Designed miniproteins, single chains, continued (3). Designs and how they scored, part 10

Each design is a single chain, and the fold is of that chain. pLDDT is the mean over its residues in the fold that is shown.

## One batch from the design tools (miniprotein)

Design m8338
Fold by ESMFold2-Fast:
Structure m8338 (fold): chain A 81 residues (1-81)
Amino acid sequence: LVEKLKDYLQKAIKALKEGDVIAARKFLGEAYRLALQALREGKISRELLQTVFEAMRAVAQGDTKKALDYLQEALKQLESL
């Protein structure tokens, strides 16, 4: 579960760096669903879920730099687990 969440976050980062906002939104939607499941299973913090949500919001607002910052932060938190 956590590894799959990490994979989708990495895919979202790559898509955003390539300018593929449509792919990034799809990968973020999958990441958010997995993050909700991981939170319910006690495998991630509520703060991590909030960070993923803020990344989705930033993408929706066209703020790619802010979205990348949030995604990198979420990925760092997952790598330290």
Scores: mean pLDDT 83

Design m8339
Fold by ESMFold2-Fast:
Structure m8339 (fold): chain A 60 residues (1-60)
Amino acid sequence: SKEELEKKIKQLEEEIKALREALEELKKSDSLSHVVAAALTEAAIDFLEELRAELEKQLA
């Protein structure tokens, strides 16, 4: 339903915000493990942003 999609979009926005906060902490270190973790976190954020866009498209 439309209401269920809106709730999922809100959950995705909250998860994206948490990941962005984690990314900023990871960026404080230049160690290889942190660089890899940052790259994977950025990829996860990109995936969730795209998923959010697709769900918003379904509401239109």
Scores: mean pLDDT 87

Design m8340
Fold by ESMFold2-Fast:
Structure m8340 (fold): chain A 82 residues (1-82)
Amino acid sequence: SLEERVKEIQALLEKADRIMSRIELIYALRKYHGVDLSHLLGLTPEQLEELYRLGKEYKEARKNKDFDKAVEIARRILELVG
């Protein structure tokens, strides 16, 4: 049903939102405080940089109501985190 599909998309986006909040915090700690906690997410520093960039594109897609792009980027974020 449409209601089930909407709930699936909302759950996916909520998972991406939670991951991005942690990535932004860990990125800020590394960039501004010299503390590297990327291992807490199972990430290399290079993967953290990539995820931070994807997260910016994801937020922009969400702001612009481009849900197709937001879902596409959310899936890529979840795949990279594992």
Scores: mean pLDDT 82

Design m8341
Fold by ESMFold2-Fast:
Formats: structure tokens, C-alpha cells, sequence
Structure m8341 (fold): chain A 64 residues (1-64)
């Protein structure tokens, strides 16, 4: 219940941070998005969010 709401908020924050990162090209913005997806994965147990976090972390490394 509370974990589902917390996960939903992290997913929204991750999406916003990813959109910001795509506009700025700033590796810190990609890492922020990755952290929010990682937290969502921990709260939901859904591997899709872990994969999204890993992809965004790799993108941060590529643009730095």
C-alpha cells in the first residue's frame, strides 16, 4: 500500500529527471533518473525498473 505509492512517486520523478537529462545532456540528471528507477525496482520487485536504472546509468557514463 504505502510502498506502491512511494514507488509511483519515484517512477514519476524518474521520468521527469530523464526528460530533463535528455534536454540538458547532463550526466547528473541521468544518474538522478537512474536512482529513482532503482528505488522503484526495490519497492515493487519489478526487474523492468532495475533495467531502466541500469540503462540510464550507462547513458550517464556515455555522455560524461
Amino acid sequence: MDAEIEAALHIIRAAVAQKTAEKTGNPEDYREAAEHYRRAAELTGDEVFRQKADELEKKADEVE
Scores: mean pLDDT 82

Design m8342
Fold by ESMFold2-Fast:
Structure m8342 (fold): chain A 52 residues (1-52)
Amino acid sequence: EEAKKKLRDLLLSQGYSEEEAEEAVKILEDKAKEYGLSLEELVKLAEENLKS
């Protein structure tokens, strides 16, 4: 829920359109599920990678 909003906002800040961000969030959510990660953990990893 909140993690999905953070992911969308993060993607929008990277220059994705609203449609592209929404599509990417769905893909990332599926990926997180496959890896046994929570969306909150995925958001944290994405934020850390952007800081690097």
Scores: mean pLDDT 76

Design m8343
Fold by ESMFold2-Fast:
Structure m8343 (fold): chain A 78 residues (1-78)
Amino acid sequence: SEEDFEKITEAATRVAQAKAEAERLGKVDPERASRILQASDEAMKAIGEAMKNPSFVEEAIKLADEVERLLAEARAAV
């Protein structure tokens, strides 16, 4: 649906922003940055599948939310 497309597009933007922040974080906390980058790659793969098949939208959003949770946890630790 159009709503699902909007959600997945927003999730892709959020993951891309988190990935950029994780790259900067890697200079201070390479271990947490590595975990965020791995989660970001998994989320982006799920987002790609969700763009082709709406059945994957919930999983893609869940993975994007996990990326943001990991980033927030890393920010609190530095």
Scores: mean pLDDT 85

Design m8344
Fold by ESMFold2-Fast:
Structure m8344 (fold): chain A 82 residues (1-82)
Amino acid sequence: MLTVEDAERLKEQIEGSLELLKKVVASLKSEEEKKKLLEEFKKQLEELRKLVEESKELPEEVKEELLELIEEALEEVEKLKA
C-alpha cells in the first residue's frame, strides 16, 4: 500500500531515473543494449502505473499527479527508442 510519503519519493525516483536513463542511453554504443535498457525501464514504469492505479489509499490529487508523471516518462522512453 502506497503512502503519500512513498508517492513523493516515487516522483523523485521516476524523475531521477529518467534523467539517468537519458544520459546512459546517449553514452551507449550498442543499439541492442539501448533497446534492452529502454524496455526494462518501460516495464518498471508500467508495473508502477498499475500499483498507483490500484491504490485506494492515496489522495486523488497525488494519484493523478503520479499517473501523469508516469505517462510523461513512458512518452520520453518511446522518444528515446525512436
Scores: mean pLDDT 79

Design m8345
Fold by ESMFold2-Fast:
Structure m8345 (fold): chain A 60 residues (1-60)
Amino acid sequence: MPEEAVAVEDVKALTPDQLTLKKGDRLLVLDAGGEAMWRVRLLSTGEVGLVPRAALRPVP
């Protein structure tokens, strides 16, 4: 089951595979297998991409 998370800081995409996030954006974690980057879906836009794991916090 995809886990929901929230961005705890603003993030700028550095590559085409990454998402730009604003603090407070809500996400579904699709793949948490990466060491530094997780594949997520941004709930507000439906965009899918990689974001830094350190910028995310799980939502209960």
Scores: mean pLDDT 78

Design m8346
Fold by ESMFold2-Fast:
Structure m8346 (fold): chain A 71 residues (1-71)
Amino acid sequence: LVEEARAKGDAYVQKAAENPELAQEYKDKLREEGERLVEKANEESEALGKMVQGETDRALKRIENVQKEKS
C-alpha cells in the first residue's frame, strides 16, 4: 500500500513534468486514487493510513511545484 502510493505518486509527478498544463488533472486523479489507498490502509491500521496519505501529499506537493515552475 505505501509502496503502491509512492509508485502512483511518482508516475503522476513524471506525467505533470511532461505536460504541466495537465498538472491539475493529474493532481485530481492522484488525490482520488490516494484517498482509496488511504481507506484500504485504514482498514489495516491508522498508522498505515497516515503513511499512505503522506506519500500522496508528498507527490501532490511535487506536482504543484512542477506546475508553478513550468507554467
Scores: mean pLDDT 79

Design m8347
Fold by ESMFold2-Fast:
Structure m8347 (fold): chain A 60 residues (1-60)
Amino acid sequence: SMEEKKLEAARRAVTLANQGKYDEAARILKEAGLTQEEAVDYLRKLGATLEQIVAVLKAL
């Protein structure tokens, strides 16, 4: 489903953010069709730090 695709993209984005790969994290979220609001919500729920969320948003 589209929801499962977005969740999987968000999980990959958190893994990339943990590696400091914020541009790659932003790219996969964008490719999966997440809005900025959806990206923030998913990343927060998956345990991303505020610093990581801000870094990813700057690259979106």
Scores: mean pLDDT 87

Design m8348
Fold by ESMFold2-Fast:
Structure m8348 (fold): chain A 81 residues (1-81)
Amino acid sequence: MKEVDVAMALIYAALGDLLASQGKLEEAAELYREAARIAEGADQRVAAEALEKAAEVLEKLGKLEEAEELRRRAEELRRRA
């Protein structure tokens, strides 16, 4: 079960990477957030990485407050990993 969640999170993150490369930053941020949610119960390092990618994309969109919140969550998860 948890291994399937990690695989799904990685697929969502990879799709987010693809959309970000195409300039679809809002869609990429949503996929990274979904990847983080799926990974939170299975792999905190994968979840933290997804939140960091979402924060980077949100910062490019000018959503600095949301980006800062996600970076703080990623830091917390990395300390638990």
Scores: mean pLDDT 83

Design m8349
Fold by ESMFold2-Fast:
Structure m8349 (fold): chain A 62 residues (1-62)
Amino acid sequence: MVEFSLRSMSPEQQAQQSRQLARDGLDQARQTGAKEVVLITEEPLSGEAMDALARELQERTS
């Protein structure tokens, strides 16, 4: 589990992990009826990782 340890990953690796976490988190939220998914990272995500995460969330929650 890499919820708060994206340090030292490349922007591409962060984007890939963020997309996977978004998918898994949203699937669990849908099954449990949770209204909120929070991702905590030790350092700020790169712009590419943030865009990838936002896109996956928008695509699955739209």
Scores: mean pLDDT 63

Design m8350
Fold by ESMFold2-Fast:
Structure m8350 (fold): chain A 69 residues (1-69)
Amino acid sequence: MVMEEIDLTVKEGKEPKDFIVETFDKQDVTGMNLSDALKKAAPAVGKTVTIGGTYKGKTVQVHLTVIKA
């Protein structure tokens, strides 16, 4: 299966809840939603982190940028 890359920008506290995270750059966050994965990773506002997961039934690699609300 081809892994798709997605660039995603989210405001603090407004992450997509139905986005399931499988791995996060050497941390195992399997089964966590994006909000819980972000809490575990603790990314700074304005910082980009890479998260592997499932979105709408597809395996994806997400480059996530957190911005201030």
Scores: mean pLDDT 61

Design m8351
Fold by ESMFold2-Fast:
Structure m8351 (fold): chain A 80 residues (1-80)
Amino acid sequence: MDKTTRKIAAALEFIGAMLEGDKERAVQAAKELSKIIEEMENVTEDDIRLVELLSKAARDAGFEEAAQILEETLKKMREK
């Protein structure tokens, strides 16, 4: 599976976990998404926007730990 497909799968898993209220699963999906982003050679503005939207959604929904992981990922993406 290429990095783009893995990124989409991890993002969908994260959304699914939030919809089900599964905080542990959301944290694992956030970690997987972060790992995939760190492995990417080219981070696009669309990738930054995706992580920004997911981190905000997680924060607003009360998924604090998952939001923190995505916020750290977003900071690293912006520093590249």
Scores: mean pLDDT 81

Design m8352
Fold by ESMFold2-Fast:
Structure m8352 (fold): chain A 78 residues (1-78)
Amino acid sequence: SLVDKAVALAKELAKALKERNMTAAGLLISELNKVIKEAEEAGVLKDVLEALRKLSETLDEESSAILKGYIEKLEKEA
């Protein structure tokens, strides 16, 4: 599902950011943005954002803050 795909990409993004792999992080953000657009077109954007918010609660403080910032930006742009 688009929800599962977004969660998987967000987990990989958190790992890339922890490892300071900015090239991988940039590619993962690009892929995540594509999934977000597909979710919006499919009418499941709210389900994706809810899953990402729930994921952020399971991450370390730094990764959680970054993911929450990304979610907030998407909510303002939707």
Scores: mean pLDDT 79

Design m8353
Fold by ESMFold2-Fast:
Structure m8353 (fold): chain A 65 residues (1-65)
Amino acid sequence: MRTYTYEIDGVKVTIKVTADSVEVTSSGPLTAEQQAKVEQLKRLAQLYMERLKRLKEEELEELLR
């Protein structure tokens, strides 16, 4: 799991990337303009999913310790 935090027009947006999904959490409601920026960030986060799949087994081993 990897977490990215951004501020878009005063709204704090956190994007969590797992091997299978991208979750977006915001500290407030998003406007259409802010949503467009978030969608770009989400798309970038999806590019890391393949890398996370490679590391997922090691993360699971560490977590299960």
Scores: mean pLDDT 67

Design m8354
Fold by ESMFold2-Fast:
Structure m8354 (fold): chain A 82 residues (1-82)
Amino acid sequence: MSKEEKLAELDEKYEKTKAEVEALLREMGAPQEAIELALRAGELFKEAMKAKIEGKEELAAKLEAEARELAEEAYRLIEEHK
């Protein structure tokens, strides 16, 4: 499998996962801000995976760290909304 093929598969999987995650968070009654942060975290994780596939390990690590911060913020907002 080439890099281009791996990137295409990642985009397809992300598209399906994004829709499912958004629907689940809305069903749980998560605030819109938390949903937006969770989706942004997902996008950064996707970009980190792309960077890793391309051999850009430093960029992948930075993107993963940013994604983790956004995911933690989304979880805090969901918890505060309880």
Scores: mean pLDDT 80

Design m8355
Fold by ESMFold2-Fast:
Structure m8355 (fold): chain A 72 residues (1-72)
Amino acid sequence: SAAEEARRAAALAAAEAALRQARELGAPEELIARLEAAVEALRAGAADPMAIALEAEVELGMYLLERGVSKF
């Protein structure tokens, strides 16, 4: 459905934004690799796209918290 396509597009955009921010901040290669895997899974049409996007955002958020940087 159009709503499912919109949810998948939103999930991919969120994961891509998290990956971009991690790269811009020079995050550890392990975190970048996990975020790249999330983006690739979403591009491959993985089930539960919102869960994958949420996990990517949580991973980035935890890294930002460790750095003492607000995630917004």
Scores: mean pLDDT 85

Design m8356
Fold by ESMFold2-Fast:
Structure m8356 (fold): chain A 70 residues (1-70)
Amino acid sequence: MELTEEQKRLLEEAARLALEGKYDEAEKKLLRLHVEFGININLDNLRELLAQVLGEERAAAAVAALEAAR
């Protein structure tokens, strides 16, 4: 998937917020990616998208944190 610099920044912010336990703020960043940029975010593709920006280990940790908060 081809990511713009703004989309990469939003993904980095969402992952950081999730790892900090700020789940509502993280979800808001992910919602912005969907609404403003048309990216369909689900747990499977979120991990792949985050891995492109943060690497697989940090991506997995961020997704696990978001899942645990639900």
Scores: mean pLDDT 77

Design m8357
Fold by ESMFold2-Fast:
Structure m8357 (fold): chain A 80 residues (1-80)
Amino acid sequence: GPIEKLKKLKKEIEAAKTLEELEKVAKEVMKVVMENIPDVRKATGLVLRIMGLVIDAETDLEAAKKGLVELTEEVIKELS
């Protein structure tokens, strides 16, 4: 289910060593959000936050990874 997928993606975020690897995982998190959060406003807000974290990753990859982990945990809680 989506929670198990997000838990796997969270580990992949933590393991990301490059911007390209983080962008790939971020796209997967966005897909889970769009497919599983029925509130369009909430889903859109989460997607925009993920996109902002990917932009920020160009300057500070480790801070962006931490932010994306925290956001992924928020999505897990929302779906629980």
Scores: mean pLDDT 89

Design m8358
Fold by ESMFold2-Fast:
Structure m8358 (fold): chain A 74 residues (1-74)
Amino acid sequence: NAVEEARRLLEQGRAALKAGDYDTAIKLFEEAIKLAPDSPVAREAKAGLLRAYHLKGDWEKADQIAAELERWHG
């Protein structure tokens, strides 16, 4: 189940964020979005991706992700 696998990646990404491993978190969130792009898991992963880019100081990427989140509808 792609959604279940995406959820696993989302949880791992959140753990990486908590550990300060922003590059690993970004990779895991991107994989979660790719596996289940039109899902609540993908929206949570996009929020995690936004946080990771903010913490990394990549404002250009953070702004891009924020705009994407604003356009999301279920």
Scores: mean pLDDT 82

Design m8359
Fold by ESMFold2-Fast:
Structure m8359 (fold): chain A 55 residues (1-55)
Amino acid sequence: SREEAEELLREAIKLSLEGRVEEARELIDQAAKLLGTSVDEADRLAVRLYIEENS
């Protein structure tokens, strides 16, 4: 679902900020599959969610 995908994206950003970039990429890929979108689009959504929650 979208909610599950967004939770994966939030976790991916946290992992990326910790330097755990390989694990973050795996979560982005999973979220992209759930959303029916590209990995690149899912990555952009993750960044947008992070900015919206921290701005």
Scores: mean pLDDT 82

Design m8360
Fold by ESMFold2-Fast:
Structure m8360 (fold): chain A 82 residues (1-82)
Amino acid sequence: SSPLTAPLTPEQEELTKEQAEETVKYMREAAAAGKITAEELRAAAEHLEALARSAEAAGSLEAARALREAARELREIAEETE
């Protein structure tokens, strides 16, 4: 694995927030279309949670917060799917 060893720049944190929000939107639309399973959504949430822990450990607190919020939303979508 390749954990974060230094904090993200402010520009990288903003990009991470944008990507996290876009990922949730994409996954929500895909779930509604029956293209993603609840298991796949939970796996994606676990991945984002791991990235959030790495970001927080590196001092990228805003990125970590955005990633955790995205993970929470993906778990919620997973609960709504079959």
Scores: mean pLDDT 82

Design m8361
Fold by ESMFold2-Fast:
Order: C-alpha cells, then structure tokens, then sequence
Structure m8361 (fold): chain A 83 residues (1-83)
C-alpha cells in the first residue's frame, strides 16, 4: 500500500534527522508518518511514532505538543484488541 510505504520512508527520514540533531525536522516527519499509519488503521505503529514525536518535542522544549502526542499514542494503543 502506497500510504504505508510513504509512512515507512518518513519514519526513516525522521530517524536520520533525529540522529543529526535536527529535532524540528524529525518532529514534523514523525507527525506525518504517525498520521498516515493512523489513516491505514495501523494503530500500533501510529502510537509508536506519535511517542517518537512526543520525545522530540520534549527536546525542543515544546511540552504542550509532547503531552498532546503522548496522549494520542496512549489513546491509539487502547484501540488495539487485548485478545
């Protein structure tokens, strides 16, 4: 699926930006990737990537966005069946 491939590429680029200390770019790329995973129903990957975005926003000092994305990740994880 094209959306999944795009999301996977955005995560890869976000990780590269993070490793290079470009936290603003990393945060944006993780946000875009997480939204795509959410759209395709991959709530586990979406939650994981929203948590990555939250951690990057903490490094940027944006505590409001960090809390927002952490709550979003927790919400998505609650949608995963517990079998």
Amino acid sequence: EELKKKADELVKKGLEAYQNGDYETAARLFEEAAELYEKIGDYFKAASVYRMAAEVYKKLGDEEKAERWQKKADELLSKIPKS
Scores: mean pLDDT 84

Design m8362
Fold by ESMFold2-Fast:
Structure m8362 (fold): chain A 92 residues (1-92)
Amino acid sequence: MKKEREGVLLGVSAALLAVAALVLEELGEPVEKVLNSIRGAAELAKEALKLGDKESVELAVKALRKVAEELKDPEAKEEAERAAKELEELLK
């Protein structure tokens, strides 16, 4: 269905945007860009969840958890952990 396709696209995009935060940090981009990538991932995952796609949101949560483990900046690490936890609570 069109709604399910949109949800999958948003959830997968959220996971990719979470991984992009690691790439931005590795390239030496400002922490604000890293934070914006993490925040964008969380927002896309919330939109996917509104469309009923739990599977792709679970993928986004796993990506955010892994990103939080790999991030070096404490603020970015905490933001990724917070985003993952918020999405996990919404999945219950």
Scores: mean pLDDT 83

Design m8363
Fold by ESMFold2-Fast:
Formats: sequence, C-alpha cells, structure tokens
Structure m8363 (fold): chain A 58 residues (1-58)
Amino acid sequence: MKYSREELEKELAKFAKKYGWNLSEEEKEKIIEELEKENIDREHLEALLRVVVHELAP
C-alpha cells in the first residue's frame, strides 16, 4: 500500500465532502481497514474508495 493510514483518512475526508457521504466514525474505520488490506496505487484510490463506500455505507 502506497498510502499511510493518516493519508487514507485525509483522502476519505476529501471524497466524503466531495460526494456528500455522511459517514459515522465506525463506518470510516471500516473503510480505512478495508483500504489498508488493498495494494492501492494513487491512480485507482478514488475508484476503489467509491466501491468500498458503496458496499459499507450504500
């Protein structure tokens, strides 16, 4: 994974604001944990975030 946990939290916050995702702290934690399991590159992070958020907080 190219992103640290802190970087993933910041990116999630940016996209949550951009897309209007109303995420609880528990939902955010689950999303970050799922992203930490993935071998994520920067080019695919936004696409993967949208998929993970849809599955965990549709």
Scores: mean pLDDT 70

Design m8364
Fold by ESMFold2-Fast:
Structure m8364 (fold): chain A 69 residues (1-69)
Amino acid sequence: SKQEAELEAYRLAREEAGLSDEDVLKMFKAARNAKTVEEAREKIRQLALEHGVSPELAERLAELFVKSL
């Protein structure tokens, strides 16, 4: 479900990526404010990379955040 994807995205971002609650909240806002699924995916990927998250984990986060929409 979308709710399960949201919870998994939050957990992965906090536990594996080491992102703060504030940063994760900003990522959810960026995804929800995106006009397309493609834009949401790219915004989440770039935000994760800016915070030093690995490319592989950034892609996984992007997929989960998009599934939460």
Scores: mean pLDDT 84

Design m8365
Fold by ESMFold2-Fast:
Formats: sequence, structure tokens, C-alpha cells
Structure m8365 (fold): chain A 65 residues (1-65)
Amino acid sequence: MLKKEAEELERKAKEYEELSERYEREAREAEKRSRREGILLDAEAGVYRIAAASYKLGAESLKKK
């Protein structure tokens, strides 16, 4: 029962982690041209990173038992 839910949360965690990494790389490149744009993209990456961590913790919690 909980295995499928944990797998779905793990999949979402990976998707958000990949989005976070992409935005972080874009933020580093943008920062070279515009410090403000880099900061905004880095903040966006941070939001996705938190989402990924939350989904990962949820999946681990479901698999804990």
C-alpha cells in the first residue's frame, strides 16, 4: 500500500531536485551578467530544493516501517 505512495513521492523529489539544479546553474550564469537576476533565479532554485527535500522526507517516512 504505502510503497507506491513512497515511490511517487521519490519520483517527485527527483523531478524537483533536477529543477532546482537547473535553476541554480542558470542563476550562476545570470549572476555574471546581472546580480539581481542571479539572486532571483537562485531563490527560485531554493524553493524547488525545499520541495524536493520535503517529498524525499515524506517518501522515507512512508518506507520507515
Scores: mean pLDDT 79

Design m8366
Fold by ESMFold2-Fast:
Structure m8366 (fold): chain A 55 residues (1-55)
Amino acid sequence: PAEQAIKIAGEDSEVTALVVQEMIRMGSSNEGILEAARIAGASEETLEKVRKVLE
């Protein structure tokens, strides 16, 4: 699942961007993607990178 992929990616911004793009392609909302990242234990730095990809 995408949550697991975000957790494994950790602070790798390139892998995080790929996971976010896949979630967008699957029809996930921006809020849903951010919530999944929070549940997966993403750091505030990772959450900020996710927000930037969602821009």
Scores: mean pLDDT 67

Design m8367
Fold by ESMFold2-Fast:
Structure m8367 (fold): chain A 73 residues (1-73)
Amino acid sequence: SKEIKEKIKEYIRNNKLGKETVDLYESLSEEERKELREEFLKNSTPEEQIRLEQIDSLVRMREAIDKLIERRE
């Protein structure tokens, strides 16, 4: 939701990176994550962009592992 995206932006801006921020990002749809990343690329500092990329990478890695477990032979 828009509210979740705004909360993530606030946490990243305030350098409050933890489980809560990661969990909020994981709750976003793929489309919402793409929109948020595009917004950060245009409107955020390089440091904030790096923080978001780290969160995105962690979430995608977790989701990829879960899918590998589910899709086992």
Scores: mean pLDDT 79

Design m8368
Fold by ESMFold2-Fast:
Structure m8368 (fold): chain A 72 residues (1-72)
Amino acid sequence: MLEEAIELARKALELDKKLEEAKAAGASDEELKELHEKIGELQRQIAKLYEQLSEEEQKEFEEEAKKLAEEA
């Protein structure tokens, strides 16, 4: 479960990068909306998994998510 939450966080960051690239490239409003929707779905899944984690696992998730954000 913790590993799944971390993997979803990584995917969300990848989509955030694609959204930035698409915006810079002048992508259509439809394409930008699709990317936003996918990111939102991942964020909701992450939130549900996070609620199921122990306090110790939540700390591990926060630390790993911070590292992923710094690498991005």
Scores: mean pLDDT 81

Design m8369
Fold by ESMFold2-Fast:
Structure m8369 (fold): chain A 95 residues (1-95)
Amino acid sequence: SAQLQAEQQFAQDAIAQMEEAAERGIRDIEEAAKEGDVEAAKNVAKTTIAEIQGLADNAVQASTSQSLQQQVQDAADRAIEEVEKKAKEAIEKAE
């Protein structure tokens, strides 16, 4: 149906935005860590995770489908895990 297609598209767009936010955040974290600014790297990680969580929360609230809500949450969890992993690796290398 047109409504399910619209909800699926909205969820896919939200997932793409979360992945883009993670990629941008990781880039900024790695740059800050290379400059020796560990506190800036930690702050970017926290801000990026908060942005991903906000995007996921908005997408979940906009969906009536439990399956789409789960897909959005799983994508957010993966994006957050990648940000946390890359932040840890970059910070440990800088220290």
Scores: mean pLDDT 89

Design m8370
Fold by ESMFold2-Fast:
Structure m8370 (fold): chain A 72 residues (1-72)
Amino acid sequence: MEVTVDWEEREEQEQGPDPAVTRTIVHLRGTVRAAGEGPVLEVEMRAPRSEAEDVRRRARDAIDSVTRDVLR
């Protein structure tokens, strides 16, 4: 079975107690769609931008594992 993964990425700036200091939080949403079925799995994650790359990599690995084992 063929599946596609659609990634959405949204950046939010979060104000701390000091309004001159902000950090960027990355919101990641992955949607796995199976042919003819539509969305079968959604994954949502939030991480500081500095950690977003590692979080994206882990999420893609998890989706690939599920797709390989369950959504054949």
Scores: mean pLDDT 70

Design m8371
Fold by ESMFold2-Fast:
Structure m8371 (fold): chain A 60 residues (1-60)
Amino acid sequence: MGKIAVAVRDQPQLLPNMLGFKKGDRFEILKELNDNFWLAKNLKTGEVGYVGASFVEILE
């Protein structure tokens, strides 16, 4: 499994390739594209898409 991150706030699905999620949702980080967006898999839903890097925190 890659790095695990947790949502620190809610994110609505703003674009078709972005994930919508709630605070406390957990993600596997697949790729860090830049400082603003990471490609991730939501561990609750199995959906893959982009998350705002400022909306999530990496867990150890």
Scores: mean pLDDT 78

Design m8372
Fold by ESMFold2-Fast:
Structure m8372 (fold): chain A 70 residues (1-70)
Amino acid sequence: SHELLLKGWEAAEKGDYDKAIEYFEQFLKEHPDSPALPSVYLMLAYIAKKKNDKKKYREYFTKWAKAIGG
């Protein structure tokens, strides 16, 4: 839903990356076919990089690349 995206974005802007990840991952779970998926994956990749989580960064970036490349 739109409110999960807004909450995730607000948390990311405030530097609350753990909360941002929770909101965005819940959005992905509830809306697996959303046209917003590429943007959500890119934001999650950005957040993972800020947290030095290399595994999650590669995972989300790969999902983003597939979402825009198909």
Scores: mean pLDDT 85

Design m8373
Fold by ESMFold2-Fast:
Structure m8373 (fold): chain A 72 residues (1-72)
Amino acid sequence: SKEEAIELIRKRLMQAGLSEEDATELARKVVELIEQGKLQEAYDLLMKAGLTREEALEILSEAVSIYVKSKK
């Protein structure tokens, strides 16, 4: 679900050093971009937050998987 994708991204951003507040706000923006099919913009946003390429791709892959499964 959308909320599961937001929670996953939020937790990963907190592990990368963001505060709970900043991680929550950024996670919502990333999920909105995923819903719009703007995967490159979502990736760029994660990279700007201090994630590595590998971490950003892993998070996007997981979030997209959760989002797609919830569309049944």
Scores: mean pLDDT 80

Design m8374
Fold by ESMFold2-Fast:
Structure m8374 (fold): chain A 66 residues (1-66)
Amino acid sequence: SEEELKKAQEEREKLKEAQKKAVELGLHKTAVPDEYLSKETLEVAREIGRELRKIGDEFQAELDAR
């Protein structure tokens, strides 16, 4: 249905935005020790990680339901 297609497109946009932000923070390329990151950057990095995990969990749940 069109609603499912729209939902999938919104999830895709959110995933792309979260991935782009993670790349900007260098999270996918380098394991930077927490002490080298500002407290604000660390909090943002954790928030991005939480969003990415949630998107991944939703994708996995949808696959597991099939």
Scores: mean pLDDT 65

Design m8375
Fold by ESMFold2-Fast:
Structure m8375 (fold): chain A 58 residues (1-58)
Amino acid sequence: EELEKKIKEAADKVNELLSKLSGEERQKFVDEVRKTLAGKSFEEIPEALEKLVKKKES
């Protein structure tokens, strides 16, 4: 399932970023992820996570 694979890939990138963040930034990122997912349907999750990853890369 392509959607499930995209979610897994996005989650993997999120976890990689979390491992690089300090305690405060890590907590903020976790909060952003949680808030983003709480407002999204399953099919919107990979796009939302991808946006968060790109935002952190900037």
Scores: mean pLDDT 75

Design m8376
Fold by ESMFold2-Fast:
Structure m8376 (fold): chain A 62 residues (1-62)
Amino acid sequence: MRELQETLLRVAEERARAAPDPQEALRAMRETTERGSRAMGLSPEEAEELLRRALERTRELL
């Protein structure tokens, strides 16, 4: 994975860890990943794959 994508996933993970409950953690992860993907100009397929990876990491935190 590209370094920028790894950085985005790490930021999403940190925001999820800071959330008060699992539902807010999932929301923070989704919002951060989707916003970052748009900013990076990722294709819909790349954005969906990145969100899938972010969800996997977040579920490990829960």
Scores: mean pLDDT 75

